Designed miniproteins, single chains, continued (5). Designs and how they scored, part 61

Each design is a single chain, and the fold is of that chain. pLDDT is the mean over its residues in the fold that is shown.

## One batch from the design tools (miniprotein)

Design m18097
Fold by ESMFold2-Fast:
Structure m18097 (fold): chain A 69 residues (1-69)
Amino acid sequence: MIDELKEAIDRAVEEAKKLSPEAYEKAQQIGDLALETAEQSTDPESIRRILEGAQAELDKLIEEAKKKK
């Protein structure tokens, strides 16, 4: 469900915030861009793919931030 994907993105941004200010800033940029791009789309399938892609990118960012510590 699209709402669950948005919730997952919000959670990933909050997790990045706990890791470092730099990770948080990057996570916000990824999340904001994905949500804005999804808002411009009228196709539910495209919206889902955009949000899924953002979630994967955020998961990668969080993993990299954890390794940097």
Scores: mean pLDDT 78

Design m18098
Fold by ESMFold2-Fast:
Structure m18098 (fold): chain A 86 residues (1-86)
Amino acid sequence: MYSVVVTLQAEGGKSVLVDIIPVSSSEVTVEVTPGATSATVTISDGKTTKTLNLTGLTANTKYTLRFYVTDENWKRGEPIEVTFTT
């Protein structure tokens, strides 16, 4: 079993943990759709799709999302990074 550890960082801010999502594969794809004060994050493991809705974000602010794929022994891969602006 694999998990995706999702963190969010506002420009100039600290990184915060958003969620830990179970996935069936170490190979995941991510899409981020920004809103005015929100973002929709879609994570696919090639079989299923998981959706996170981030709300309460500051408008006109640059954010970085990082996705760390980890196995059941907490062996972490290199993060997938996505930057977006609200």
Scores: mean pLDDT 79

Design m18099
Fold by ESMFold2-Fast:
Structure m18099 (fold): chain A 81 residues (1-81)
Amino acid sequence: SSDLLAQLESEVAFAERMVARARAENAPQALIDELEEVLAELQKVLDDLKAGKIDDEEAMEKARELLKRLLEIVREIQALA
């Protein structure tokens, strides 16, 4: 749905901001690499949904798991400050 597409676009933008912040704060490269991997996977979910390759249910499930991982990495970076 268009609502889900807007949600996923917002989630991709959030992940992009987290990568930029981690780089600006000189976070460990391994954690930056993990954030970039999650961002790439979120972008792939968005692209696959736009292309009709996956349905809304599969997109929501994949995005939920990726956001959980994104937040875990962000918390790990914050714990190093």
Scores: mean pLDDT 89

Design m18100
Fold by ESMFold2-Fast:
Structure m18100 (fold): chain A 66 residues (1-66)
Amino acid sequence: SKAEEIRALLWAAHDAINQGKLDEARKLVDEARKLLEESDLPPAQRAFYEAAIRGLENLIDLVEKN
């Protein structure tokens, strides 16, 4: 399912951040966002994944800046 694909990408992005691979993490988050935009997920699940994506984007920015 698209939800499973989005979740897998977000987990991979988190792992990339932990490894210091910030460019890879950004690509994975971008792919997850694209899948979410193409998804027909229920509003509550869509909101959850949107928040998760935004959280990872913010984390990448903080790690890159500091």
Scores: mean pLDDT 85

Design m18101
Fold by ESMFold2-Fast:
Structure m18101 (fold): chain A 65 residues (1-65)
Amino acid sequence: PFQGQSRLTKEELRKIAKIMLESPDEETRLYGIYLMKELGEDLSDFSEEEIKKAEELMEELRSLG
């Protein structure tokens, strides 16, 4: 599905989120948690603190672009 569209499908986002969650980088993992939340996936494996940090990171990134 590489047809020059800038939007990712929900299935592609799920795969990316899972890859990000396996990253040793905390910011990458937080981004993965945020994507899982947006997709309505189960977040029971994550702490409430990690979920809040993910939301804060995304708000900060929105202000930059």
Scores: mean pLDDT 74

Design m18102
Fold by ESMFold2-Fast:
Structure m18102 (fold): chain A 92 residues (1-92)
Amino acid sequence: MPSVEEMVELGKQAEARGDLVTAARYYFGASLQYRLQSNGEKSSELFKKSIELLEKAKDSGGLSMLAVYLRWQQRYKEADELLDKSKELRKE
């Protein structure tokens, strides 16, 4: 398993080459690790960045997958917000 610092670096490398979906996955993983470290500020920053990259990529499936993970963590409000974003992308 990569460290949180390695996940952030891999996310930056993916973003730099235009692989927005891979970048979003690494940033989401890093967000979860920062949450476990009680670094809520970096966790929230990377979580938001992950969502923004999936929206930019128009990856409705990626948003739905993140919503599933959030529900497993009992973060139902955030999960429902991502499902709504996923549905909006499918309408466009």
Scores: mean pLDDT 80

Design m18103
Fold by ESMFold2-Fast:
Structure m18103 (fold): chain A 79 residues (1-79)
Amino acid sequence: GNVEELIEEAAKKYKLDEEQKKKLRELAEAFLSSDAPIESFLVAAGMPLSEIQRLLAEIKGSEIERFIEMMARWLASKK
């Protein structure tokens, strides 16, 4: 589906390894299955609220597109 394509593109863009890509997929599936706002998922992943608010202002697109972009960037920063 379109979500898997978004995960593949983000993983390639941010050079995620297989474990990071697997984590991104698991988090994206959890987000799509939840009624929780995007901020709650990103805070649970360890991202500061101020950084979340900044990135949400900069990153455009659907909720799932924004989630995948922000989470992939965050996972890449953990190297």
Scores: mean pLDDT 79

Design m18104
Fold by ESMFold2-Fast:
Structure m18104 (fold): chain A 84 residues (1-84)
Amino acid sequence: MKERFERLERILKEIAENNGDEEILKKYEEEIKELEEWFLEQIKKDPSVIVKVAEALKPALIIAGLMTEEQAEAALEAIRKKIA
């Protein structure tokens, strides 16, 4: 699990640092897909993992312009409410 979280964090940081540049997104497309599929399996086993993944994704998605701050916060709050 540690290696996959470290890869996710690295990819998210690269995307955020490059303002969500489409070329950077394409570069990591396959690796993101593999990580997404694996994390979805972990979330099915332990729903609390989704909060941790969402928290890691939030800053990168906002910086990359893929989500507004309001959309990211609303999504994260909805996930927290379902688990609580």
Scores: mean pLDDT 72

Design m18105
Fold by ESMFold2-Fast:
Structure m18105 (fold): chain A 97 residues (1-97)
Amino acid sequence: MKAKLEKGKRLIELGDRIIEELERRLATDPDPIRQLAMAVYLVLLRKLREELKEAIEKKDFDKFEKVTKDFLALVADMVRQGLLSPEDLKEAEEIAK
């Protein structure tokens, strides 16, 4: 229980950093296709962040595991799109262990 709470807090902190960086990039990126992609990913990241927070607060371990996997998949997709660094995915994977 305590270890899952710690992992959840670290994943939320990582999600918040990614959201902040994407908001900065969205404001300055000249490419409208990348702006649209970043806007979509921001909506998905915010949704997963809230779902992860709720799962932790309710001690819903099945939902916690599902949302963690969904978050890792989203981060991996964003790295593939060139929106995040491979280091961000590695950090997310290390936290999720």
Scores: mean pLDDT 82

Design m18106
Fold by ESMFold2-Fast:
Structure m18106 (fold): chain A 98 residues (1-98)
Amino acid sequence: SKEKEKELIKFFSKYMKVSEGELKSMTGEELLSKAGGLKPLLEKVMKEEKISKSAPASTVIKAIAEKFPDKSVEEIKELALQLGIDEGLELMQRGVER
């Protein structure tokens, strides 16, 4: 929904420490570069929905909202953070391999 998109924009803005206006003016590539722990979720959605890195960041956020219609904004936030943790753990595991 449009309300879910708005709440996700607020969350991403706060998490990435950018204004909502700056977030809306970003490309998908710029969004990924500033996403930090949210990057794995954004990359997954962009790949699955075939969204270009040159597409507006608002297109990526809309795709997230539409992909999880039955999830609350809070559940989407938890999913995003969990994917970031899982990627971090996998990178640590790979670093131990000889």
Scores: mean pLDDT 74

Design m18107
Fold by ESMFold2-Fast:
Structure m18107 (fold): chain A 103 residues (1-103)
Amino acid sequence: IEELRALVRELERDRAALSAATSLEELRAQFARTLETLRRLGELARRLGDSALERMISQVLGDVQALVDSVTSLEEARAAARQILGMLDVIITRLRGLIRRLE
């Protein structure tokens, strides 16, 4: 549970940083950090034996990776960031709900 709380805090920091990023360089750096946090959440979900959570995180990771891979310009990066922020809001809400149930 402590590791889950730490990763959710990291994901919230990634979300805030992504929302504040204004350059292509900053956006690419925040995309990489967000993908790393999601990958670690997927690993934790596997260790917890929560197959539903693992599937959800794997789906979000795949969607984020596809958006990031499509980015060749600042305009595309900003569009990808807006979609990623929406996905992060959904997953953060669900993870916070899970933490409350486990406590």
Scores: mean pLDDT 83

Design m18108
Fold by ESMFold2-Fast:
Structure m18108 (fold): chain A 89 residues (1-89)
Amino acid sequence: SEEEILAKARELGKQPFDPEKLVELAKEYIDAAVKETDPEKRRQLLLDAASIARFARLLGMEKVADEILKYAKEKLSPEDYAFFEKVAR
């Protein structure tokens, strides 16, 4: 649920970033976006997940960013993935 994703995001904000938890959080946003029928909410979920990948890359966590992008490519439409990849760069 959105509440569970937000609760996990809040917990991550209180502690040093765990690579495994960043991947899990990004995957939850991606899965939520796949199920979302509202285009604006879907776009926001994609932005949140892609921002996690971007921040992981900025922190030198290239493997985390790559794993998130791979999952997005497998789960998202080509159009949604193109948007996701642009934000994650």
Scores: mean pLDDT 81

Design m18109
Fold by ESMFold2-Fast:
Parts: sequence; structure tokens; C-alpha cells
Structure m18109 (fold): chain A 90 residues (1-90)
Amino acid sequence: RDELEREAAEKIRKAIETKDVELLREGLRLAAEAAGIPLSELVEQIRRSVAQVDANAAQLAASMAAYPDKKAVQEMQNAYEVYKAYLASL
């Protein structure tokens, strides 16, 4: 379902830009539907990704400081914050 994938991607992108947890929740629900997986499986993937970022925080901070695309760095930081807020809301 390409339309569900497109809608999910757009909502997730907007949620990251605005740090909107409710918009992220809706985007992730649509993404799970488009992928044909339970939302709980997607949530566990997100938990593992956030845990990997936390485990490698010093290395990631050094890489981000050296990264030339500062807008991409800001988007990654926004993503980390909104995903953590989403997980805390569960």
C-alpha cells in the first residue's frame, strides 16, 4: 500500500520537524500497517535503536560534531527527542 507508506512517511517527517508525539504516534501506526507488522514489533525496533544511540552516545557526539550537514544533525537530534518522548508516553 504505497499510499499508506507515503502518508506514514509524511506524518513521521512532520512529527520530527515539530517534535509532535501524537503525530509521530499516528505516523508509526500507519507505518506498521503499511509494513504488515504489529505496532508492538515496530515499537521494539524503535526501543532497540534508541538504546543503541544511548549506548554509543560519546562516539555519536564526536561523529555529529564533525558532520558537515548541521541540518541533518539537528533532524537526528529532533528524531531522538520525539522518539524518546513517544516511548515514555507508552
Scores: mean pLDDT 79

Design m18110
Fold by ESMFold2-Fast:
Structure m18110 (fold): chain A 61 residues (1-61)
Amino acid sequence: MKIEVTLKEGASIETLEKVTGAKVTKLSENKFEVEVPGFLTEKVINKLLQNPDVESVKLLP
């Protein structure tokens, strides 16, 4: 499952790497794609939304 994550201005991609433990692909300065196993998707989204450096999370189809 692919997830698009938007970080707040000044946030570090290290936030995504620590929370997900997964490969992070840069899409733009503030947007990143993370691929996680489907059974972990909701858990990862909840962790990201609780992080103050994360602005939004979207599921990609």
Scores: mean pLDDT 76

Design m18111
Fold by ESMFold2-Fast:
Structure m18111 (fold): chain A 86 residues (1-86)
Amino acid sequence: SAARQAEIRKAVEQTRKRIEELAKILEEAGHTELAKKVREIAEKYLPKLEQALLAGDYETAQKVDEEMIKELKPLLLEAEEALKAA
């Protein structure tokens, strides 16, 4: 339904905004390269995740989510260490 498609788009947009907020915090702390990497992962995977969810292809959505987490998790750990060291 159109309502469900709107909910999916809103959820993906909220995730994108949270990632952008983290990227801005990293940039302001001087971690510009790390901020760039976090943004690049979001731009690579979030459109694919949105398309799979909108199509009702939950198996593809799960695979995209798992791949995004696999690439994002090491960067989030690096971000945590970088921000704690400052």
Scores: mean pLDDT 86

Design m18112
Fold by ESMFold2-Fast:
Structure m18112 (fold): chain A 73 residues (1-73)
Amino acid sequence: SMKKEKQKKEAKELIDEIVRRKGIDGITKEDIKEIAKKTGLSQSTASKLVKKKVEEWERIGAEQLARAEAAHA
């Protein structure tokens, strides 16, 4: 449990670094493989963490767009 939580934390930090470098849309399957390899997580787990990050960014973007539209409506 503790080891898996540490691996997930390391994976999230690597995802944040990739997002900072390439942006959220720049994350590739190769990046997911590298995250899995560096953290010891499965590619499936790494992929799920990336998907959660993409979903979070899409939600934030949608909220910002809705707020901008409300300011003009």
Scores: mean pLDDT 79

Design m18113
Fold by ESMFold2-Fast:
Structure m18113 (fold): chain A 68 residues (1-68)
Amino acid sequence: MSDIERAVEAAKRALEEARELAEKGASEETVVNKAREIIENADVSEEIKKSLLPEVEKAARRIVREVK
């Protein structure tokens, strides 16, 4: 599996977990921190993590606003 494929899978998982937590009434901070944790623990290069983290954080915040 390529780094890009692993990054896409990690981002998808992070956003799915973010949505589930937001639907359960978790705070924006909790939701964003969970999404960051999933990306930080992904088996992808540090460069990809730095690029992906801001985008996933932004998407997680948007999910919280859409659910709440």
Scores: mean pLDDT 81

Design m18114
Fold by ESMFold2-Fast:
Structure m18114 (fold): chain A 106 residues (1-106)
Amino acid sequence: SAEEKRREIAKEQAEKLTEEGLKKKLEATKDEKEKELLEKALENLKKNTEENKEKAKELAAEFILLLNRKIAEELRKIGELIDKLLEAEKEKKEEEKKKILEELKK
């Protein structure tokens, strides 16, 4: 049910993406998998058939799911670093605090 709900939300978000929006996403991304999904979505949109429009929506939804998973993973890592920083502050571990602050700046 959770996976199905994520799929549904991604499809709704994909319906809001215009051809111009997909092109801007393609120019902005440095991720090869994201580039592949966006390029295939744009290629399918250019063919302008019902089947190709549906395929383009599916590819755009996959891109949104991938992006959401990456954002969730990055937020999780940031949260873990903040928790470690708070513990280091509590224990007055200045060296550990400096290491965590350096990692957060990356």
Scores: mean pLDDT 76

Design m18115
Fold by ESMFold2-Fast:
Structure m18115 (fold): chain A 58 residues (1-58)
Amino acid sequence: SGLAALPPDVAATLAGLQRERDALLEQAAKSTGDEKAALLARADAIDDEINRLGLEAA
């Protein structure tokens, strides 16, 4: 994984974001309607942030 190659602070931030995304996706899987849509939108925003940080660290 790329986490071991990053500065410790960036690696910790990415790990935290990944855990938050995974938790939101799990909650979305158990949800329906507007709640599910909101959770998926939040997870998508976190995915964008993870990608941005990964690109900036490259």
Scores: mean pLDDT 79

Design m18116
Fold by ESMFold2-Fast:
Structure m18116 (fold): chain A 89 residues (1-89)
Amino acid sequence: GKEEIIKKIKEQAKAIGELLGAEELMEELARRVGEAIRNAKDAEEAIKNVTEILEETAKKHKEKYPGLPQALEELLKAIEDEIRKAYEE
């Protein structure tokens, strides 16, 4: 369900934050992504809103955290299929 995906996102975001020294940024990102998933009417809206949040965060912070764009791209790939499945069941 949605809550299991949100939990996974928080765990992955925490791991990325610890690796990059971006813990506060990743905690805020996980909060915003979780809200986007809870408030979306369907899987496509959830994926679109999550993708926008991750891409904007990566672009805004890429100079301070060079590893962030790749980490967020990998996070999106990991959760996209799980978001789709949550809306199918």
Scores: mean pLDDT 83

Design m18117
Fold by ESMFold2-Fast:
Structure m18117 (fold): chain A 87 residues (1-87)
Amino acid sequence: SLEEELIKLLEEGIKAIEEKDFEKFEEVMRQALELISKEKDEEIKRIAEKALAALYLAGQHLKEGNEKQAKILIETARKLVEKLKEK
């Protein structure tokens, strides 16, 4: 399903950002954004958008050397992805 593919991409994004593979991270986040734009369930869309935003902010903090703030944002994204799996 579109939701299962979206969850997979968000989990790949979390892995890429933790590995500091920014090239893979940006590609996976771009693909996730495209799937979010096609999502018809407004609640799933909102949760996924929040997860995507948290991951983009985590990436910016990592590039700035703010590893603690990035970790908090990555954990926020993980909790949002788990919430998507409960739907």
Scores: mean pLDDT 86

Design m18118
Fold by ESMFold2-Fast:
Formats: C-alpha cells, sequence, structure tokens
Structure m18118 (fold): chain A 104 residues (1-104)
C-alpha cells in the first residue's frame, strides 16, 4: 500500500539568534501522488508550522532554511511527510524530531 517515511533528519544542535537554521530531511514515498513535507517548531506545548515543501514520490532530500528569530532556549524541530492522491492524504509518516538550542 502507499507509504511515506522521514528516514533522516539533520539540524544543528545549537544556533545563535539571528543566524540561519538549516534543516535537512530525507523522505521516501512509495506509490503515485505528491509528497508534502511540513516542518514544525515546538516549545512549551506550542507547535507551529514554519515551512513546507512538495516533493515527487520516491527518495528525495529537502532543505529548509530559517532565520533564528526565536528567543534563546530549547526547541524541538518536527518533520512530517504526507502522501497525497487526488487532494486526499493516503499516508502519513512517523514524525522525525530533533532538539535545537537557540543561543543569545
Amino acid sequence: GPRVEVEDLEAPDTVKQGETITVKARVRAEGPGRVLVEVYVSKDGETRLIGSAELPPGEAEVTFSFTATLPAGKYTIIVVARLLRDGEVVATSRPAQKEVTVED
């Protein structure tokens, strides 16, 4: 059946406020459709979508780049991939997660 997985997630352990955070994800999707990759940031129970990209099915890498405008502290970067057919989600990956510390 249709499947999608986030196989690898790379993000820095630390970043300085005002510098660029680069998040790289490797995604594998089996079956026809479109792959939607979404990146979230989570802190203190709040989760916010910070980026998205569309990929072809198969294996692909996606890179997201963000300026670290967040206050100093620890954040969880979460990446989820979904396989869509005819506008409907037919598969969703397990979330991949990485803690990133923003320094002042």
Scores: mean pLDDT 86

Design m18119
Fold by ESMFold2-Fast:
Structure m18119 (fold): chain A 68 residues (1-68)
Amino acid sequence: GPATAERAIELGKEAGKLAAQADPASPEAQKGDRYAAAGIAYGQSGRNPELGLEYGEKGLEYGKKALE
């Protein structure tokens, strides 16, 4: 639903910010950025908000790892 889509976009944006703070050459930063973009795209399109949420959460995980 709309709340799930909004959450996917929020998590994707947060994940993207974390990945952007990391070394862009790191595999974790690249994965974080890709999952962040996927979470935002699915959230905005409304095609599968639940999958968007999962991608946003994965993006956040990789973004955090990239900063380690």
Scores: mean pLDDT 83

Design m18120
Fold by ESMFold2-Fast:
Structure m18120 (fold): chain A 81 residues (1-81)
Amino acid sequence: SMLEKLREATRKVADALRKELEQIKKTSKNPKIIKLIDELMKAVDELVAATEAGDFERADELTRKVHELENKLIEEIKKEK
């Protein structure tokens, strides 16, 4: 089903993103970056949960939140480098 394909895609993307975020967190000494990573990982977990529940409206809202947090993280990383 389309919903099961979305669930599988969301889980796969979430797993890849968590691995990258954990690597950034291990190398960063910036508390703002660490906080944004923690917030982003939480939002990703909530997105996976919403997708598993079949709450496509909530999943869409959380996808936008994830993108907003990713953009904030990228901006903080750029300031550090």
Scores: mean pLDDT 82

Design m18121
Fold by ESMFold2-Fast:
Structure m18121 (fold): chain A 55 residues (1-55)
Amino acid sequence: SARTEAIKERLEKSKAWFEEQLKKEGVTEQEKYLNRLAIENSDEMIKSAEERAAA
């Protein structure tokens, strides 16, 4: 559905931003950990949205 697609697009953009943060010079281990968690959380939300749309 258009709603599911909009949610996925928003999550993909958020994920891309966190991935860019990981590529910055001087990123601390704590910042890397938090950005990786944010990416994983975004992936889980995308998968949940897809599964709900398929049900």
Scores: mean pLDDT 80

Design m18122
Fold by ESMFold2-Fast:
Structure m18122 (fold): chain A 87 residues (1-87)
Amino acid sequence: SEEELLKEILELYKKMLESEDEEERKRLAQEAARLLAEYYAKVFGLDEEKMFKLVLEQWEAALEEMRKDPAFRELMLALVEQEEKEL
């Protein structure tokens, strides 16, 4: 279901944000981007491969920002936790 897919995506984002391993963060970001692209394709009829590339690019940029600013990482984690509570 769409709700189960969203819960899996949020769990991957949370694991990514909590991970101290850069390689693991990148792997989790790729997994989350793929699932989110699948969600957008299924729910909104968007192009899955285009959405995957866009989402992955955005998360790679966010991971780079998190390396520079721990406050940004804490903000992202709080936002993911808030979304998780609303599902």
Scores: mean pLDDT 80

Design m18123
Fold by ESMFold2-Fast:
Structure m18123 (fold): chain A 80 residues (1-80)
Amino acid sequence: SFLEELEETLKDAVKRTLENKDKYSEEEIIEETSTFTKYILSRVPEELKEKAEELIEKAVRELAEKLGWNPEEVLEKIKK
């Protein structure tokens, strides 16, 4: 399903960001994440947007926690 493919895509994106964390600044990681999440949401069918947003927020929180950042602050920066 679309949501299963999205969850796998988000999981892979988190993994790749963590593997490359030392190559980029915090600002660059946040900007790239913001751009990627906006791109994904622009491609999601309207009926699935709420569930897609939940999956994206979950992935962003996991990424922030694994990087030792505040998940709430990262979510606010990405939404701007």
Scores: mean pLDDT 85

Design m18124
Fold by ESMFold2-Fast:
Structure m18124 (fold): chain A 71 residues (1-71)
Amino acid sequence: MVEEKLEERAEVIYYVAEKLIQIGDEIDAELNGTEVPVPSAEEREREEKERYERSLELARKRLEEMEREER
């Protein structure tokens, strides 16, 4: 019984995470825009880190909202 619950959760998490990451990438691309001046290497590294952190936060928040709805 416990194994079944863990397996179901893993599947749902993988599927939802894949979809959320895809959506997050699209949102990040739109928010940051494609027409920006060429930043320095340091600025690019900072932007990538912020983008990654934001995508993770959005995914985490979305999962939290979904858990609330599942209750």
Scores: mean pLDDT 64

Design m18125
Fold by ESMFold2-Fast:
Structure m18125 (fold): chain A 80 residues (1-80)
Amino acid sequence: MMDGLYIIESVLSKYNLPFSAVLLPGSPFAKKFNLKPDLEARQRLLSDETARANLAEAADILSQSPETKDLADDIRAALA
C-alpha cells in the first residue's frame, strides 16, 4: 500500500499531474485508498493536449507495477 502510493506520487510529480485530478469518481482505486477526486481539475487535464500526453505516459509507467495497474487502467479509460 505505502510503496504503491510512493510510486504514484513520484510518477505524477514527474509529469506535473495533481493526484486528485488523476482519480476517477467511484473507481475501485479511489475507494481502496480513500482518496477524493477533483472533478474540475480532472476536466481541465483531459481538455489539455499536453496534459493528455503526460497522462498517457504516466499510465504506461504505472501499468508496469501490479500495485498501480488499477490506476493506469483508470487513466487509459478516461483517455479513450
Scores: mean pLDDT 71

Design m18126
Fold by ESMFold2-Fast:
Structure m18126 (fold): chain A 104 residues (1-104)
Amino acid sequence: APKITVQVVSRTLPSSLPAADALALSQAFNERVRKFGEGSGWGVATGVVTPATAAASTDALVEELRRLMETKQGPIIISVSGQGTVPTAAARAVIATAEELQKA
């Protein structure tokens, strides 16, 4: 079966940043990735992750990835941003799901 190209990009911001600044920078990063991906004809999903929302935000990104793989014939980009280690963990979960779906 032909493999769909899935790229996962993550931005980790310092935990020392004020939460409002971290949110604004995460949104700006995700918006730039979205504009790049949409402008290139890619499927796009973006998420801002916090320790309080990590599981729900990761689940939402995984479900968007599944939807994009079902509805898009071209490449997909997933963008995750936040503070500390949370974006890295979310990105790993999305990558694992993409690898699992490529086996089916």
Scores: mean pLDDT 82

Design m18127
Fold by ESMFold2-Fast:
Structure m18127 (fold): chain A 80 residues (1-80)
Amino acid sequence: STREIFKKLKENKDYSPADIVKYILEKYGLTKLAEVFAEAVERIEKATPEERNKIADDVSEYLKKHLKEEIEKFKKYRLE
């Protein structure tokens, strides 16, 4: 099941959540999202622990908004 896959990925140190996001972005040609992700990683590496949480929240909200909009578009054209 999908839940079991996500649980195993979180426990595997070699397979970070970031790798999954990068794979999806590259596969679907979402260049703009890939650029935002790359910039966020660079900023996080240079930031203090307090700043990293804020940067992560901003990126998370941006990704959620864009993915939700695209998913909603596909739902309109899908027959159940």
Scores: mean pLDDT 60

Design m18128
Fold by ESMFold2-Fast:
Structure m18128 (fold): chain A 85 residues (1-85)
Amino acid sequence: SEAEREALRARLEALREEADAGKEVGPEIHVAVDSPEDVKEGARKLAERFGLELRETEDPEKVEEGLENALKLQHREYQRVLAEL
């Protein structure tokens, strides 16, 4: 549990650094086919806002990649808004 939390923290920090470095985000967001409807709707709105393709998948690895891309996009938008202050 603690090791999992540390791994997630390190992963989020790495994604934050990639977003700050201006690294390209992939053209697709993936969500699990069995995800709750509100999660799918959130992903759909995010994809539409950034002009990305939304795909449903049963592959956990693709879902994780999609979540990483979504986090990068959200962080970049946050940085953009922050820069306008």
Scores: mean pLDDT 65

Design m18129
Fold by ESMFold2-Fast:
Structure m18129 (fold): chain A 118 residues (1-118)
Amino acid sequence: LSPEVQKQLDEARKILEEAGEKATDPEVLKKAFDVLSSVALEQAIPEEVRKELAPYAGEAFLSAWVNNADPVKVEILALLGIEIPEAVSPLAFKRINEKVGEEKRKEWREKIVENILS
């Protein structure tokens, strides 16, 4: 792991630790994600969560994810229910809302928090 990526993960970890029981709240995760580059975000999100995101995002999303493209971050924020980025189309948002319920988004946020805190 590069020192820069590790530093970003350490900063995200501190944000989550300070939040305590609220670490899975969308506003807290948004703050944590704001300090992560695309490369650090890849390390923050466990492989199992990435695989679960694939049916909602499609092949183009996975290609962007593998290539550490910035658009991956905006789609992840929308899929996790953290925020609706300006770059997310109305059709993408409708897909997310119809396919992904709040309970599933909460599970993904919990797994991400656990992974960062590990």
Scores: mean pLDDT 69

Design m18130
Fold by ESMFold2-Fast:
Structure m18130 (fold): chain A 110 residues (1-110)
Amino acid sequence: SDRELAIEATTLALQVAGLYFNVKYRPTDVAGIEKEAQNLIDYIEELKPKVSPASQAILDQIKAKVQQIIATARQLEAQGASPEERRAALTPLMEQVAALVAQFLAELGK
């Protein structure tokens, strides 16, 4: 139903916002980034069987980018990167996640 799709869309957007907050304001909190990213991945896996194959493909792309955010955050931690360097590397990945979320919402609206 339209209401169920709106609830799913809102939940996805809130989880993405949580990850974005950690990247923007706490880029050295790798554990916090991993926790928010894992929560988002877990939600995507729960959502996948409820949506169309086209929407599932977009969710898989979001999951892949979120996994890349975790890997990048870990790599930057190992390199001793500054908060500014971490934001510069992670922000483009978050922008790609936001674009994929917009594509997912557009696909749900069909």
Scores: mean pLDDT 88

